# Ledger of designs, part 79: designed miniproteins, single chains

Each design is a single chain, and the fold is of that chain. pLDDT is the mean over its residues in the fold that is shown.

## One batch from the design tools (miniprotein)

Design m2730
Fold by ESMFold2-Fast:
Structure m2730 (fold): chain A 90 residues (1-90)
Amino acid sequence: LVAEVRALQAAAEADLRAAAAQLEADPEAQAKIEEAVARAAEAVHAGDLEAARRHLEEAVELLSRYLSPEAAERLRRIVELQLEAAEARL
């Protein structure tokens, strides 16, 4: 599982770097994605995994405009795995 998560994260990082050039041309979209991710991080620290999931889903939806459908699905999979891992440690 750890190797699968690392492979998924590496692929997502490559997809995000490819999207970065398009996001640089769209600072409003970049700001909205960064805010959604920040709100998700705050929710995780507060133990509110349901709120964290909603904010991460918002971030993935915004990013999906700059990603292939396959890349967007990989990000959703990573989000699900990370939230499951966080829940299991509560």
Scores: mean pLDDT 73

Design m2731
Fold by ESMFold2-Fast:
Structure m2731 (fold): chain A 87 residues (1-87)
Amino acid sequence: MVTITVEPKEARGDGRAELKVTASAPATVTITLERDGRTATSPPRQIGTEDTVVLEGLGPGRYRVTITAADGSSAEALVEVGAPPLP
C-alpha cells in the first residue's frame, strides 16, 4: 500500500500551479483535474517518492486535483489559479 500526499504551492497569476507530491514508494499514478463540472485526466505516469507536478495553461479559478495510484490509493488537493497580472 502506497501513501500519497499532495501539497499545493502558492498559486501564480500566470496560469500555472505547482504541486508537491510525496509517496511512500515509487508508483504509477493518474492525475485528474476538475473545474466547473469539467474533468481532464492525464495518461498514467511513474512518480518517485518526491516529485513536483507543474500544471500550465490553466484559466483562473479553483481546481480539484486528484492523484490516484495503480494500487487504488488517492489524494486530493484544491488549487487556486490567479488571474493574469494587471497594471
Scores: mean pLDDT 74

Design m2732
Fold by ESMFold2-Fast:
Structure m2732 (fold): chain A 91 residues (1-91)
Amino acid sequence: MMKELYELSYKLGRKIGKIYAEKSVEEGKKLEEESKKIQKWLQENIKTEEEREVALKGIAEGILEVAEELEKEGRLEEAEELRALLEEMLA
């Protein structure tokens, strides 16, 4: 269970990061719909503080990976926005 929880949370984090970078309304909507499906699963399966910590770690690592990908692509403004979001989540 914990491995699946982390993997789904990580996927959610990546999708959140991609939404921040996405310029297409249509592609952004698809990412939002996919994110909502993962959010529903997490809501149904997070029952303990330990599970919540695993989920937050997964989301944070997913967002961080997208920020690093954006930095490699020279998309520094979008990367900075994601790093700011990550700092707020971890505070």
Scores: mean pLDDT 81

Design m2733
Fold by ESMFold2-Fast:
Structure m2733 (fold): chain A 73 residues (1-73)
Amino acid sequence: SLADEIVEAVKRVKERAAAGDPEAQQALDKMIENFKKNYEKLKEELQKRVEAGDPAARDLLEIIESIDKALKE
């Protein structure tokens, strides 16, 4: 799934950063900052759509929550 591919990509960048790659650390920091800025708004919008009965919004909410967890771990 797209969620699994994004989570695996995040994990690979984290592994390179942990190994001392400064470019990977910079990329990770930028990803965290950019995701954090957009996450709250996207989450609120998707939660409203889930409450309205949109099953696609529920799936997208699960995807962004998985990405948030991967970035914070």
Scores: mean pLDDT 79

Design m2734
Fold by ESMFold2-Fast:
Structure m2734 (fold): chain A 116 residues (1-116)
Amino acid sequence: MSKEELEKEVNEGMSLIAGGVTRTTSLPHLPPEVAELLAKAMEYATRARLIAEKDKELVTEAYRKLLAAVDALIAGDRAAARAHIEEARKLAEQVSDPEVKALLEKAVRLAEEALA
């Protein structure tokens, strides 16, 4: 990996972390238990993104789908949120690293619990 590739990846990771924090800390219209589940889901997805050495594009896309699900829930669109979570689940199942896969699957489960 070149220094430029590493810097780009770190910057993308930091941007995704900031996006997750911003979305999960600004949920005044959701019940506290739902906001907590979404915050934990984004924490696990962030950990997966940070430790991923393989399937980085796949992990990033799964993270983006979970962010889209949070945005849909903030907008009150539970159907769109469910669709995004299902897409994230399918992406997580394709991850080859068992540690990264387990973190993404935990994030997906917590997001599904937020919809219950």
Scores: mean pLDDT 75

Design m2735
Fold by ESMFold2-Fast:
Structure m2735 (fold): chain A 76 residues (1-76)
Amino acid sequence: SNSGVQRIKNMLRGMAVTNAFTVSPEEGQRTADLVRQAVASTPEEERRLLQEGADYFRSDPRLRNAADALETVRML
């Protein structure tokens, strides 16, 4: 649903803020870029960005929970 998508966009925004303070500046910036793109995207671009975000987060053990959440949204 649209509200579910909006909730995930808010989650990604929150993660970008958290990553800016708890991970390297490069990792924080990449997360912030994904959030900006997801907020501005079409539904097709949003699905692609959610998949790319999940793949990126799966590559880092610290971000596993975020990858699982993005994968759940992709399956809906």
Scores: mean pLDDT 58

Design m2736
Fold by ESMFold2-Fast:
Structure m2736 (fold): chain A 72 residues (1-72)
Amino acid sequence: TKELAKEAVLLAAEARARVEAGTLSEEELKEVEAKLEEMQKELDELLKEDPKAEEQALEGFKEAQEEAAKAA
């Protein structure tokens, strides 16, 4: 849950950076978007099964944002 949330944020950040650099094709962007949508559905299912999953997901987002900030 935490790892999945973190991975989703990092994937989105990487895709954005690649779009800005002009290295990501429209086809690859659509694949990333589809993958992010799939990850969001998986997180939604985890949240239904375990209320603590929301706290873990938020922690993962926070850690990913801190890592992205340090990389910048």
Scores: mean pLDDT 74

Design m2737
Fold by ESMFold2-Fast:
Structure m2737 (fold): chain A 60 residues (1-60)
Amino acid sequence: GKKKEEAIEKAFKYAKEVLELLEWPYDEKGLREAVEAAVEEEGGEKTVEHAENLLKQVKG
């Protein structure tokens, strides 16, 4: 649904920023698949919150 897709995009964007700040090599397709799996397992809101909190910690 629309909310699920919005959560996936938001969490993916935060996770991508984290990996780029850490200079860790990653595959965008694999990262998106992992985010989609996390949203299905934990729910969209929780997955977004986890990714956002991780980004805040990495940014300082």
Scores: mean pLDDT 81

Design m2738
Fold by ESMFold2-Fast:
Structure m2738 (fold): chain A 67 residues (1-67)
Amino acid sequence: SEGGQKASEAAGKAAQALEAEAKAKGIEVRFEGKELTDEKASGFVTIGDKTYSITAEKDGKVTVKEV
């Protein structure tokens, strides 16, 4: 649906930005999806030896937290 598409797009843009920055620095980035609903998209990103949880909401708000 529209909300899920916007959340997914926000998460995708955040992931692309992180991947581009990491690639410029020669750091490996790995992504793992966790949840996709009409209101929220969430997953994990691993940058080098650090893992972060990413949550994107339908309003475009993105939250990143180290785990």
Scores: mean pLDDT 70

Design m2739
Fold by ESMFold2-Fast:
Structure m2739 (fold): chain A 82 residues (1-82)
Amino acid sequence: NEKLVEARKLLAEAFHYALQGNLKKAQELIDKARELANLPAEDPSTGVGTKIMITMHRLDMDELEERIRAGESLEEILKWLE
């Protein structure tokens, strides 16, 4: 499913930007990832970090957090998702 692959890549980018403190970019990317995955819109009070974690679980991407915390680059993570 091409849309799910793209959604997972956008999720990985959103997580990366959130860890760097770029919350605006992270919000744009996670909202796009959720839209591509046909996930419902979250309440406006839902923080970007919580939205990333919910989306990660829904897309079976729990390993993403481990890979990012292990120091894998965004390029390495995106290659893993192909």
Scores: mean pLDDT 81

Design m2740
Fold by ESMFold2-Fast:
Structure m2740 (fold): chain A 75 residues (1-75)
Amino acid sequence: VDEGYYIGLDILTQVPSRQILALTRQGRLDEAEAVRAAWRALLDQLAPHLPPETLDVLRGAFAATEAAVAALRAA
């Protein structure tokens, strides 16, 4: 599998996920929400141009990050 594909997935999944979780842990909730909203908008923009398998991975990472944020806020 092409390295460029995995690098693209990391910047669209792991990078924003880690940023949102770090901001949430720091109590910087407004900044975390701004990053989340920007990531959501980017995924919506890219969705018509991506194969379904790639889109499922991106949406899965977004949903997992939202669940992790909810768990952190509940603790």
Scores: mean pLDDT 78

Design m2741
Fold by ESMFold2-Fast:
Structure m2741 (fold): chain A 65 residues (1-65)
Amino acid sequence: SMARRERVDEVTSEALQRILEGADPDAVVEETRRRLRELGVSDETVDRMSEALRRVAEAVEAQRA
């Protein structure tokens, strides 16, 4: 549904913001996985989104190192 997509986008945007602010990537990914599962997102999609978030975190840490 549209409302579900909006909530998924919100969860993802919050996760990206926390990573950009220097939050622990493992904690952000785990919380995001939990919230996405609560929204009924499939395990396959949760895994893909989690991998994308970890790649963003790696890029952010590389830029700061």
Scores: mean pLDDT 83

Design m2742
Fold by ESMFold2-Fast:
Structure m2742 (fold): chain A 69 residues (1-69)
Amino acid sequence: NLLEIIEKNRNSSVEEFAQVLFDKKINLNKKHRKLIASALGVKEEDVSKAYLDVEVESGVADLKAAVFG
């Protein structure tokens, strides 16, 4: 599944790729981050940040942090 998503989205930005992963409900783990970073030619931290940004935009990841910061 992840390899097929990478192949179909090879020309996408890291942000667009993160949106696809989020929409497909694919959890980002260390192995997935490394594979995606290598395939897109970006750093693992860039993949993690893009995925977190998508989660924040959907209002799921940052809501608990926001009520205390």
Scores: mean pLDDT 73

Design m2743
Fold by ESMFold2-Fast:
Structure m2743 (fold): chain A 65 residues (1-65)
Amino acid sequence: MKKLEEEWLKKAAKDMKVNEEDVELEFFPVSTPFPDIIHYLRNRPGAKVYLDKKNNRYVVARKKE
């Protein structure tokens, strides 16, 4: 995993109060309509969204099933 992705994983694990291995990251282009991101989150309670400005993408963190 790239260091930047590892940093997002650590942040998400803390925010979600779970272990890093229980977190799954998905990346969406910054051009993705925000309503599509919200729709994705509705089916994943507790998921977190971050803006990765450096790589121009959204980082969505969810709990592994």
Scores: mean pLDDT 75

Design m2744
Fold by ESMFold2-Fast:
Order: C-alpha cells, then sequence, then structure tokens
Structure m2744 (fold): chain A 90 residues (1-90)
C-alpha cells in the first residue's frame, strides 16, 4: 500500500508537470465549491463524487496541454486512485 502510494505520487508528479499551472488552476476552481460543500457537510460520498469530477477536469486540462487520450485517461485513473487512498486515510 505504501509502495503503491509512493508510485502513484511519482507518476502523478510526472503527468502534472506536463500541464500548465493555469489549466490546472482552472480545473480545480471548476469543482472547488462542490469539494468545499461536501467537506463542510461531512458527506464522504459527495466528496468522492467531487474528486472524481476533479479527476475528469484535470484529464481535460491534460488533453488541452497536448497529452494523448490514453495519457489523459491514465492520469484520470491515477487521480481517482490517489483520492480514494487519501479519503481512506482520513
Amino acid sequence: LEEEYQRLKEELSRFLARIPDALLAKAVSSVADEIYQAENDGDEEKLREAYRKLASKVADAARQAGMTPEEAERLRKLLERYADIELKLR
């Protein structure tokens, strides 16, 4: 699990480095309100849904940055897995 978590972080860092900060900020801001409301309400299910939506928006940003459909889908799955582990630890 720890080894998987470290590998996820390493792979995510490599993918995210290829996306301009402005596109990442736009993706995050598009779901920030949903994440904030879910955290305030203590609704773990809604928080998971908001993170899945964030992963999709980040994958869209990756496509705009010139990543292939396969690379963007890989990034989306990595972000969903990362969020799942983070929520499980909290």
Scores: mean pLDDT 81

Design m2745
Fold by ESMFold2-Fast:
Structure m2745 (fold): chain A 104 residues (1-104)
Amino acid sequence: MSEKEEKLFELLEQIKALYKELADILDSRGKVRESTLLLARMIAFETGLRTAIRTKNYEEALAEIDAEIEWIKEEQKRYNLPEDLVNEIIAKHEEMKKIIKEMK
């Protein structure tokens, strides 16, 4: 396992923690369905990313990250999620994208 792959999965764990924090905020607002869908989406993203990396389909991995960045920006506007948490999630996705571009 490469140092870049280790850093990539470390960023994924950090993103998961931030998504759980957003889910808790949605739950506190009575948005239980939205919280559940957010966590389900995170699990789907993790599975897709892991598959793309293992199969060396880096173009697919980059496309999935771009889709997640656009989705979380839309969710931030829709539910008035904290900008600091959303910006940190986006920054970590951009860092993952940079690492994937350097993998071959």
Scores: mean pLDDT 87

Design m2746
Fold by ESMFold2-Fast:
Structure m2746 (fold): chain A 77 residues (1-77)
Amino acid sequence: SWVADFEADTQSRLEALRREVDASGSPRARELLDRAEELAQQGIALLRKGDYTGAMEKFSQMSRTLAQTRAIVAQAR
């Protein structure tokens, strides 16, 4: 299933970022990553239901949250 492949790829990318967040020591980056993980789970659940519009909204929110997370991690260097 392409949805299962997308879920697995998304989880792997979030796990990689989690390692960078943990290395940064930033509590704010951790909070944002936790929110992004929640948004990813919500988006994937909507994809499985065939709600593509709802899924894209959740993934858009996730992308914005991940951009903020990466900016904080970069500043901690």
Scores: mean pLDDT 87

Design m2747
Fold by ESMFold2-Fast:
Structure m2747 (fold): chain A 88 residues (1-88)
Amino acid sequence: SELEKALKEIDELFKETEQRLAQVSDPEEIRKILEEAIKKAYEIVKKYNSPFLKTYATLKLSELARKYIGREGLAYVNTLIAKLEKEK
């Protein structure tokens, strides 16, 4: 199904993003990698036009941001997604 294809694209993006994050320790580079992942995830969500996929991607991005940025990671992800939605 189209949803299964979309979930695979999101999962592949997050796998690649987590591998990249595991190789870096610089806070600025961590934020840059996360911002890139948020933008790419939003493009996948927009392509497949699914509210479920948006929720799934937000959850995965929030997990990565919490792990690498800490407790402010959820707020950071939500702020960037909201900004991207306004730029439609």
Scores: mean pLDDT 79

Design m2748
Fold by ESMFold2-Fast:
Parts: sequence; structure tokens; C-alpha cells
Structure m2748 (fold): chain A 95 residues (1-95)
Amino acid sequence: MSMEREKLAQDSLEQAKKALEKAKEYKEEAKKSKDPREALLYTSSAGMYVVQMAVSAVVAKRIDPDYYPELKKITDEGNELVNEAERHFQELLEK
């Protein structure tokens, strides 16, 4: 049972990384958008994947706390990309 725990933590960490990559793709699309409505839709999509990333990261940490430093980096990165997408959206509204 304890040996299976390491595999579950690894799988959860990989899911978190994949969700973060998808969030980055949507953030880049949001930043390229010139229409506030399009930028909002891509920002919302990026946020959805950041939530999926955070859930997977929490699961990995609960199974194996030794993953905490890597999970903190992933979580911090996800928070920053949502902030970047939101800043771009706000700039479009001020036009």
C-alpha cells in the first residue's frame, strides 16, 4: 500500500503540470486578444485549468509531502498567469 502512494503522487503531480501547460496556452491567447469579450473567455478558460492544477497539486501533496517545494512553484506560477491575463483584460476595458 505505501509503495502505491508514491505512484499516485507522481501521477497527480503530472496531471497538475499538464493543467498548468493548458492554462498557459489560454493565457497567451487572452493576451493576444484585442476584444474584451474574447480576452475574458480565454482568461476564464485559463482560470479553469489553474483550478484543476491546484486540486491535483493538493492531492499529490497530501499523498507525499516531499513534493511540496515543486507544488509551491507550480501553484505560484498558475496564480501569476491568471493575474497577467486579468491585467490585459483591464487594459482593454480602458480603451
Scores: mean pLDDT 80

Design m2749
Fold by ESMFold2-Fast:
Structure m2749 (fold): chain A 100 residues (1-100)
Amino acid sequence: SLEEKLKEIREEVKKMYDEFLKAAQETVDKILDPNASKEEIEKAYEEFVKKGEEMIQKLRDLAESAEDPEVKEFLRKSIEDFETLMKELKAQYEELIKKR
């Protein structure tokens, strides 16, 4: 059913979101670590950006393969939310790195 498909996709997107937030926290912890080198911080930031881009691409692939309009719309909105969060986190992390 459409209801079951929506439940499954919501659970998958939530899992991706939780994983992304964990990566974001690990990245900010590295930026704020006084023992971290500039190279370690730059690498952590680059890995975070790459992970975010890979997650957005996975959501786009899911949206393109979806047949149900309601599933497509949910994924489209999820992509917009991820892109907005990614933009905000990148700006925050760049400012934190600059202040070190």
Scores: mean pLDDT 86

Design m2750
Fold by ESMFold2-Fast:
Structure m2750 (fold): chain A 87 residues (1-87)
Amino acid sequence: HMEAVEKLRKAIVEASKLPNALDILKEGARVIAKSPNPEARKLAEEAIKSKDIGKQSVLLIQAGRVDPEAANKAAEVIEKRIEEEKK
């Protein structure tokens, strides 16, 4: 579902504005790494290993397109981390 991927994209953009963006995006990647889809897991594992926010963002979106359910869960985790940073 395109809606889940768009939700993930918006969460990634918002997280990228924070000083700990790399750590927040790795938490989202860890959620997708639990996907039953092996292609989504591979892309998420590459995102976890990345030290570049841009590359990490691209890999997360690609993984989310492969598994939109995992994308929705990852977006929720990223959104929660962003909310915690504002407290």
Scores: mean pLDDT 84

Design m2751
Fold by ESMFold2-Fast:
Structure m2751 (fold): chain A 80 residues (1-80)
Amino acid sequence: GKEEALELGKEGIKLAKEGKKLYKEGKEQNDGVKYSSGGVLQISGSSTGLIAYRQGKKSGDEEAVKLGLEALKLAGAKLL
């Protein structure tokens, strides 16, 4: 439903932002754990954002589509 797609879009953005931060910090601090964790969170953000985007398009929920695309963009869109 609409609420589910919106919440997935928000969660995808959150995961992508956290992942990008940890990935950058891991590279700058030479911390392999932060680097790997950041990468995993970016992948999770991409997957969640893609689901929100697809569900939003199917239901005509333009807000869910927008949030899903933002999550994919923040995560680097490498899974599209």
Scores: mean pLDDT 78

Design m2752
Fold by ESMFold2-Fast:
Structure m2752 (fold): chain A 67 residues (1-67)
Amino acid sequence: SEEELKAEAVALAVASGMSEETARRAVEGALELIREGAPDHFIIALLREAGVSEETARKIVELLKKI
């Protein structure tokens, strides 16, 4: 489900050191960018700026693309 995929993406961001509130906002922002047609490399760069590793950022993007 959308909620399950978003929850897994949030958990990955939290495991990277984000607070749950920051992770939820980052995941919602990434999902909106995907829906607007932003390229993967741009979304990955934004997640990395927020403190997520490139590997984890790619996993988050892959999860959100399943929605």
Scores: mean pLDDT 84

Design m2753
Fold by ESMFold2-Fast:
Structure m2753 (fold): chain A 51 residues (1-51)
Amino acid sequence: MKVPLSEEDRKLAAKHLANLYKKGILTKEQVERAMERLGISKEEFEEALKK
């Protein structure tokens, strides 16, 4: 994609999704949909979960 989604923006979005998932606000299904929409990889999400 040529949309200016920087590595910083994707990292921030991944952290946000990880926090919502940890709090039980988002289900795994909702997280996966958001990841596909934002172009966040499973590895980026797993990295966010570590922090």
Scores: mean pLDDT 75

Design m2754
Fold by ESMFold2-Fast:
Structure m2754 (fold): chain A 89 residues (1-89)
Amino acid sequence: MAEKEAEGVLENARRVAQRLPDPADAEHVLKAGELTAEAIRAFEKGDYEKAIELYRQALDHLSQADRDDIDVAVLELYNATGLAAARSA
């Protein structure tokens, strides 16, 4: 169900971005959501090296967003967990 998970992450990232007051933070969250969705698809295909790279890139974008936002922190935890899983596979 990787596509359903990827779509869910993208929808959540769009929802979070829409409520952020800073457009730059919103763009970082949207880009992170896109990268996370691609990481989920790569993981499902068994391309763990690509998934690792994509999760890292998503985390880099999230690190540049509003650090006091709890939904941004949740997306960061999701990507960190995905990165750990890909490294363990």
Scores: mean pLDDT 82

Design m2755
Fold by ESMFold2-Fast:
Structure m2755 (fold): chain A 75 residues (1-75)
Amino acid sequence: MDIEELKKELEEKLGKENVEKIEELMEFMGLDDDAKLEMYKKVLTFYDVHGLEEVNKAIEEGLEHAEKVKEEQAK
């Protein structure tokens, strides 16, 4: 399965907004295409095991962490 197929499946399961947030986090972390593919696979597996609410919490925590790092770099 390629990145585009995984992204489409995640958009169907999590919604487009959540996938866009995950992409923002991956860009912030500077992940290459191989690492992005593995991240999408991990998110899909996490959703299948823990469900949407736990995925939403993980995304929110990641975005809060990224925002704090950006604020510290702006000082």
Scores: mean pLDDT 78

Design m2756
Fold by ESMFold2-Fast:
Structure m2756 (fold): chain A 97 residues (1-97)
Amino acid sequence: MKVLASFVDAAGNVVERELDNKEVLEEAKRRAEEALKKLIETKKLSEEEKKKLEEKIEIELKSLEEALKKYPDDFEKMEEEALKLFEEEMAKKKAEE
C-alpha cells in the first residue's frame, strides 16, 4: 500500500506524492532530524529535556525500522507494529525510572 503525503517543493508549491513504506521511513527520519534541530535552536531546552526528546525520537525511528522489516509492503500493518513497539519501549523506559 502507498501513502499519499504532501510536500513543499523548492518553488513553494504544495505537491502530493505517493510513498512506499521505505520512503515513509526515510521521510520520517528527515522530518524528525529537522524538527529536533529547530526545537533545540528555538526552545532553549535544558540538557535533560534534550536527552529525553532525542531518546524518544530514537525509539520512534527504531520502532518504525523494525516494523518496516516485518511489513515492507503493508503500510497499515507497518504503522500498527511501529506504534506497538514504540509504546512497549516507552513503557519499559518509564518502569526503569
Scores: mean pLDDT 71

Design m2757
Fold by ESMFold2-Fast:
Structure m2757 (fold): chain A 77 residues (1-77)
Amino acid sequence: NSEEKAARELLEEAKKLIKELPKLSGDKKRQAVRKLASLLTAAGILASAAGSAELQKEVARVGKEADKAVAEVEKKE
């Protein structure tokens, strides 16, 4: 239960960061990309520990959105 809640909170932070990513530049963009990777890794571990298939699917979806957002911002730099 606490693991599900923690994973959800990390996913919400990751989603907010994905939304902010296109507005960032330079060092802030680079730091945001690294933070995003850390948030998703932690969320994945917690979702797995919680044993929630739906939460694991959500982590996978957000991970794909993150990969796409990172690829788009890196293409221009």
Scores: mean pLDDT 82

Design m2758
Fold by ESMFold2-Fast:
Structure m2758 (fold): chain A 78 residues (1-78)
Amino acid sequence: GSHMDFSKVPKEVARAAIRMLAFDGRWELAKEFAKKVGLDPETEVPQARFDFLTGKDLPSAETLLEAWKVVEEFLKEN
């Protein structure tokens, strides 16, 4: 695919992507992804885990679809 600029990923999509990686048990990739999108991995990864376990602030289906596309591109490059 084309090279993706991860710094341009919207924060809501980035957080949904971190939640997907965390749910899949890919903690180190979730931290690396957080750094690439300009988020703090020490805050965002534990928060994603907490939000997943409590069902808080569930992303919309649209946001999850965009997050899936971003995760797929990230995994192809890493």
Scores: mean pLDDT 76

Design m2759
Fold by ESMFold2-Fast:
Structure m2759 (fold): chain A 69 residues (1-69)
Amino acid sequence: MSAAEISGRILNATMDESDPEKQARIIGEILREYSEDLSSDEADLQALIEANKDNPQAQRNFQIILETL
């Protein structure tokens, strides 16, 4: 699965939620669902952060996930 596709799913799921904690929970759930595709390593999350460097909301959300997962 591409990082861009996962990022799109995250953005859509968090559009109605402005609370960073709730966003982190939603994003964490999505990433857990894709964990087998991402090899469940922090390196995969870093790659997603790099792929979304022009989207500050996505970058921040991925940073929160690194602390949660």
Scores: mean pLDDT 63

Design m2760
Fold by ESMFold2-Fast:
Structure m2760 (fold): chain A 55 residues (1-55)
Amino acid sequence: MSRLEQLIEKERRTARELRELANDPSVPELMRLVFLIAAESSEFLAERLEKKLAE
């Protein structure tokens, strides 16, 4: 497995963990939004890395 494939997996995992944190009912609404934005950023990075790997 290449370094890029490992980074893609790590970013995908990070996004899932952040979404799980955002779904915690004890988390304040504003913090939930922060986690969702962070998850989307990790998903975006994974997508960009996947495109680079395919090229």
Scores: mean pLDDT 82

Design m2761
Fold by ESMFold2-Fast:
Structure m2761 (fold): chain A 56 residues (1-56)
Amino acid sequence: DRPAPPPGGKIGKYSDEEIAKRVAAVLEAAGLTPEQRRAVLQQLHDGEGIKVLPLP
């Protein structure tokens, strides 16, 4: 018997890995540097939300 509730409730929505893969693909297509991609993924992992990074 398993008395534990669902862990994060990301079921039925895009998983972190699925979102990360889509974001990575878009960034790769845009030709961004790997350092920029890492920064974007870091923000997503923090769960702070989508933020617009200022371009140089």
Scores: mean pLDDT 59

Design m2762
Fold by ESMFold2-Fast:
Structure m2762 (fold): chain A 72 residues (1-72)
Amino acid sequence: VTVVSGEEGDSYWKAYAGTKIDAEGTSEVDGDTVHVLTTKRDGVGEIAGYAVSKGDKKAAEEGAAKAREVLA
C-alpha cells in the first residue's frame, strides 16, 4: 500500500493512496482535532486517511482535503 503524507498549515495529514472513502468523521483526542477518512470491507471500517491539528478544527479539515486528493 502506498502511503502519502504532508503538512497543510497547522495540520498533518496522511493517506493510503488508491483507497476509496466510504465515511468521514471528526473527533477530539487530548485537545487535538482528528479528521478520519474511512473505507469499508465486509462491513468493517478501515482507515483510508486522516488529518490532525492541535485544537484547530479548520486546519484539520484543510489537511483532510489534501488527503482526499491522494485517495481515489
Scores: mean pLDDT 75

Design m2763
Fold by ESMFold2-Fast:
Structure m2763 (fold): chain A 72 residues (1-72)
Amino acid sequence: SEGEGLLQEFLAEHADTPQALALQRALAAGDYLTAGRIVNEIGNGYFDQGRYEEALALYRLALSFYEKAGDT
């Protein structure tokens, strides 16, 4: 999906950041609640940059992670 593509791009560009490392660990552990929260935070970063379409795609991805976690 667009959100997944944007997330992979973010992880490639920011691979050594604590946020990217925390997200990769959460995904590897199946911790979709933590992964969703981090993706939502990344979406906020895109929104703050005026990249609204990308922010919306990441917010939708975060929602799908929350659904996997059973929080919906």
Scores: mean pLDDT 82

Design m2764
Fold by ESMFold2-Fast:
Structure m2764 (fold): chain A 61 residues (1-61)
Amino acid sequence: MDKLYGRTFAGQKVAEYIKAGDYEKAREILQNSNKALDMAKKLKEQQEAEAEAQRAAEEAA
């Protein structure tokens, strides 16, 4: 749910900076969004691996 809000907010900020002619800030927002998505994927994979191991142990028992 929060993902859509964050993405929309970032898009609006980018448009606002573009209208102001502040392309450097607009570019930074886009770069930070891409980096955050990459980090989120890594964290999710790590958490899923740990959850899978624990869940398999509990379900097998």
Scores: mean pLDDT 67

Design m2765
Fold by ESMFold2-Fast:
Structure m2765 (fold): chain A 89 residues (1-89)
Amino acid sequence: EEIEKYEELLKKDPNNLEALLNLAEEYLKEGNLEKAEEFLGIIENIAENSKDKELQAKAWKILGMYYEKLGDKEKAEKYFKKAKELNPK
């Protein structure tokens, strides 16, 4: 399972931002908003402050997915647009 894989990676290296973003994305795909929300603050920080455009784009996409699950379509679209502008693929 994807979630177990990323949880294991993050336990071994808590600074593995790629594993953290992937774990949050998988929680959102499964509808586990409570677990995804635990990572929201660091995801917001990555989106705003990361020097890695790939990591930034993924963080914006995950924020978009989170607000989509909350039913906030306007906020979700805004964040998905930010992700596409940084990494159109």
Scores: mean pLDDT 81

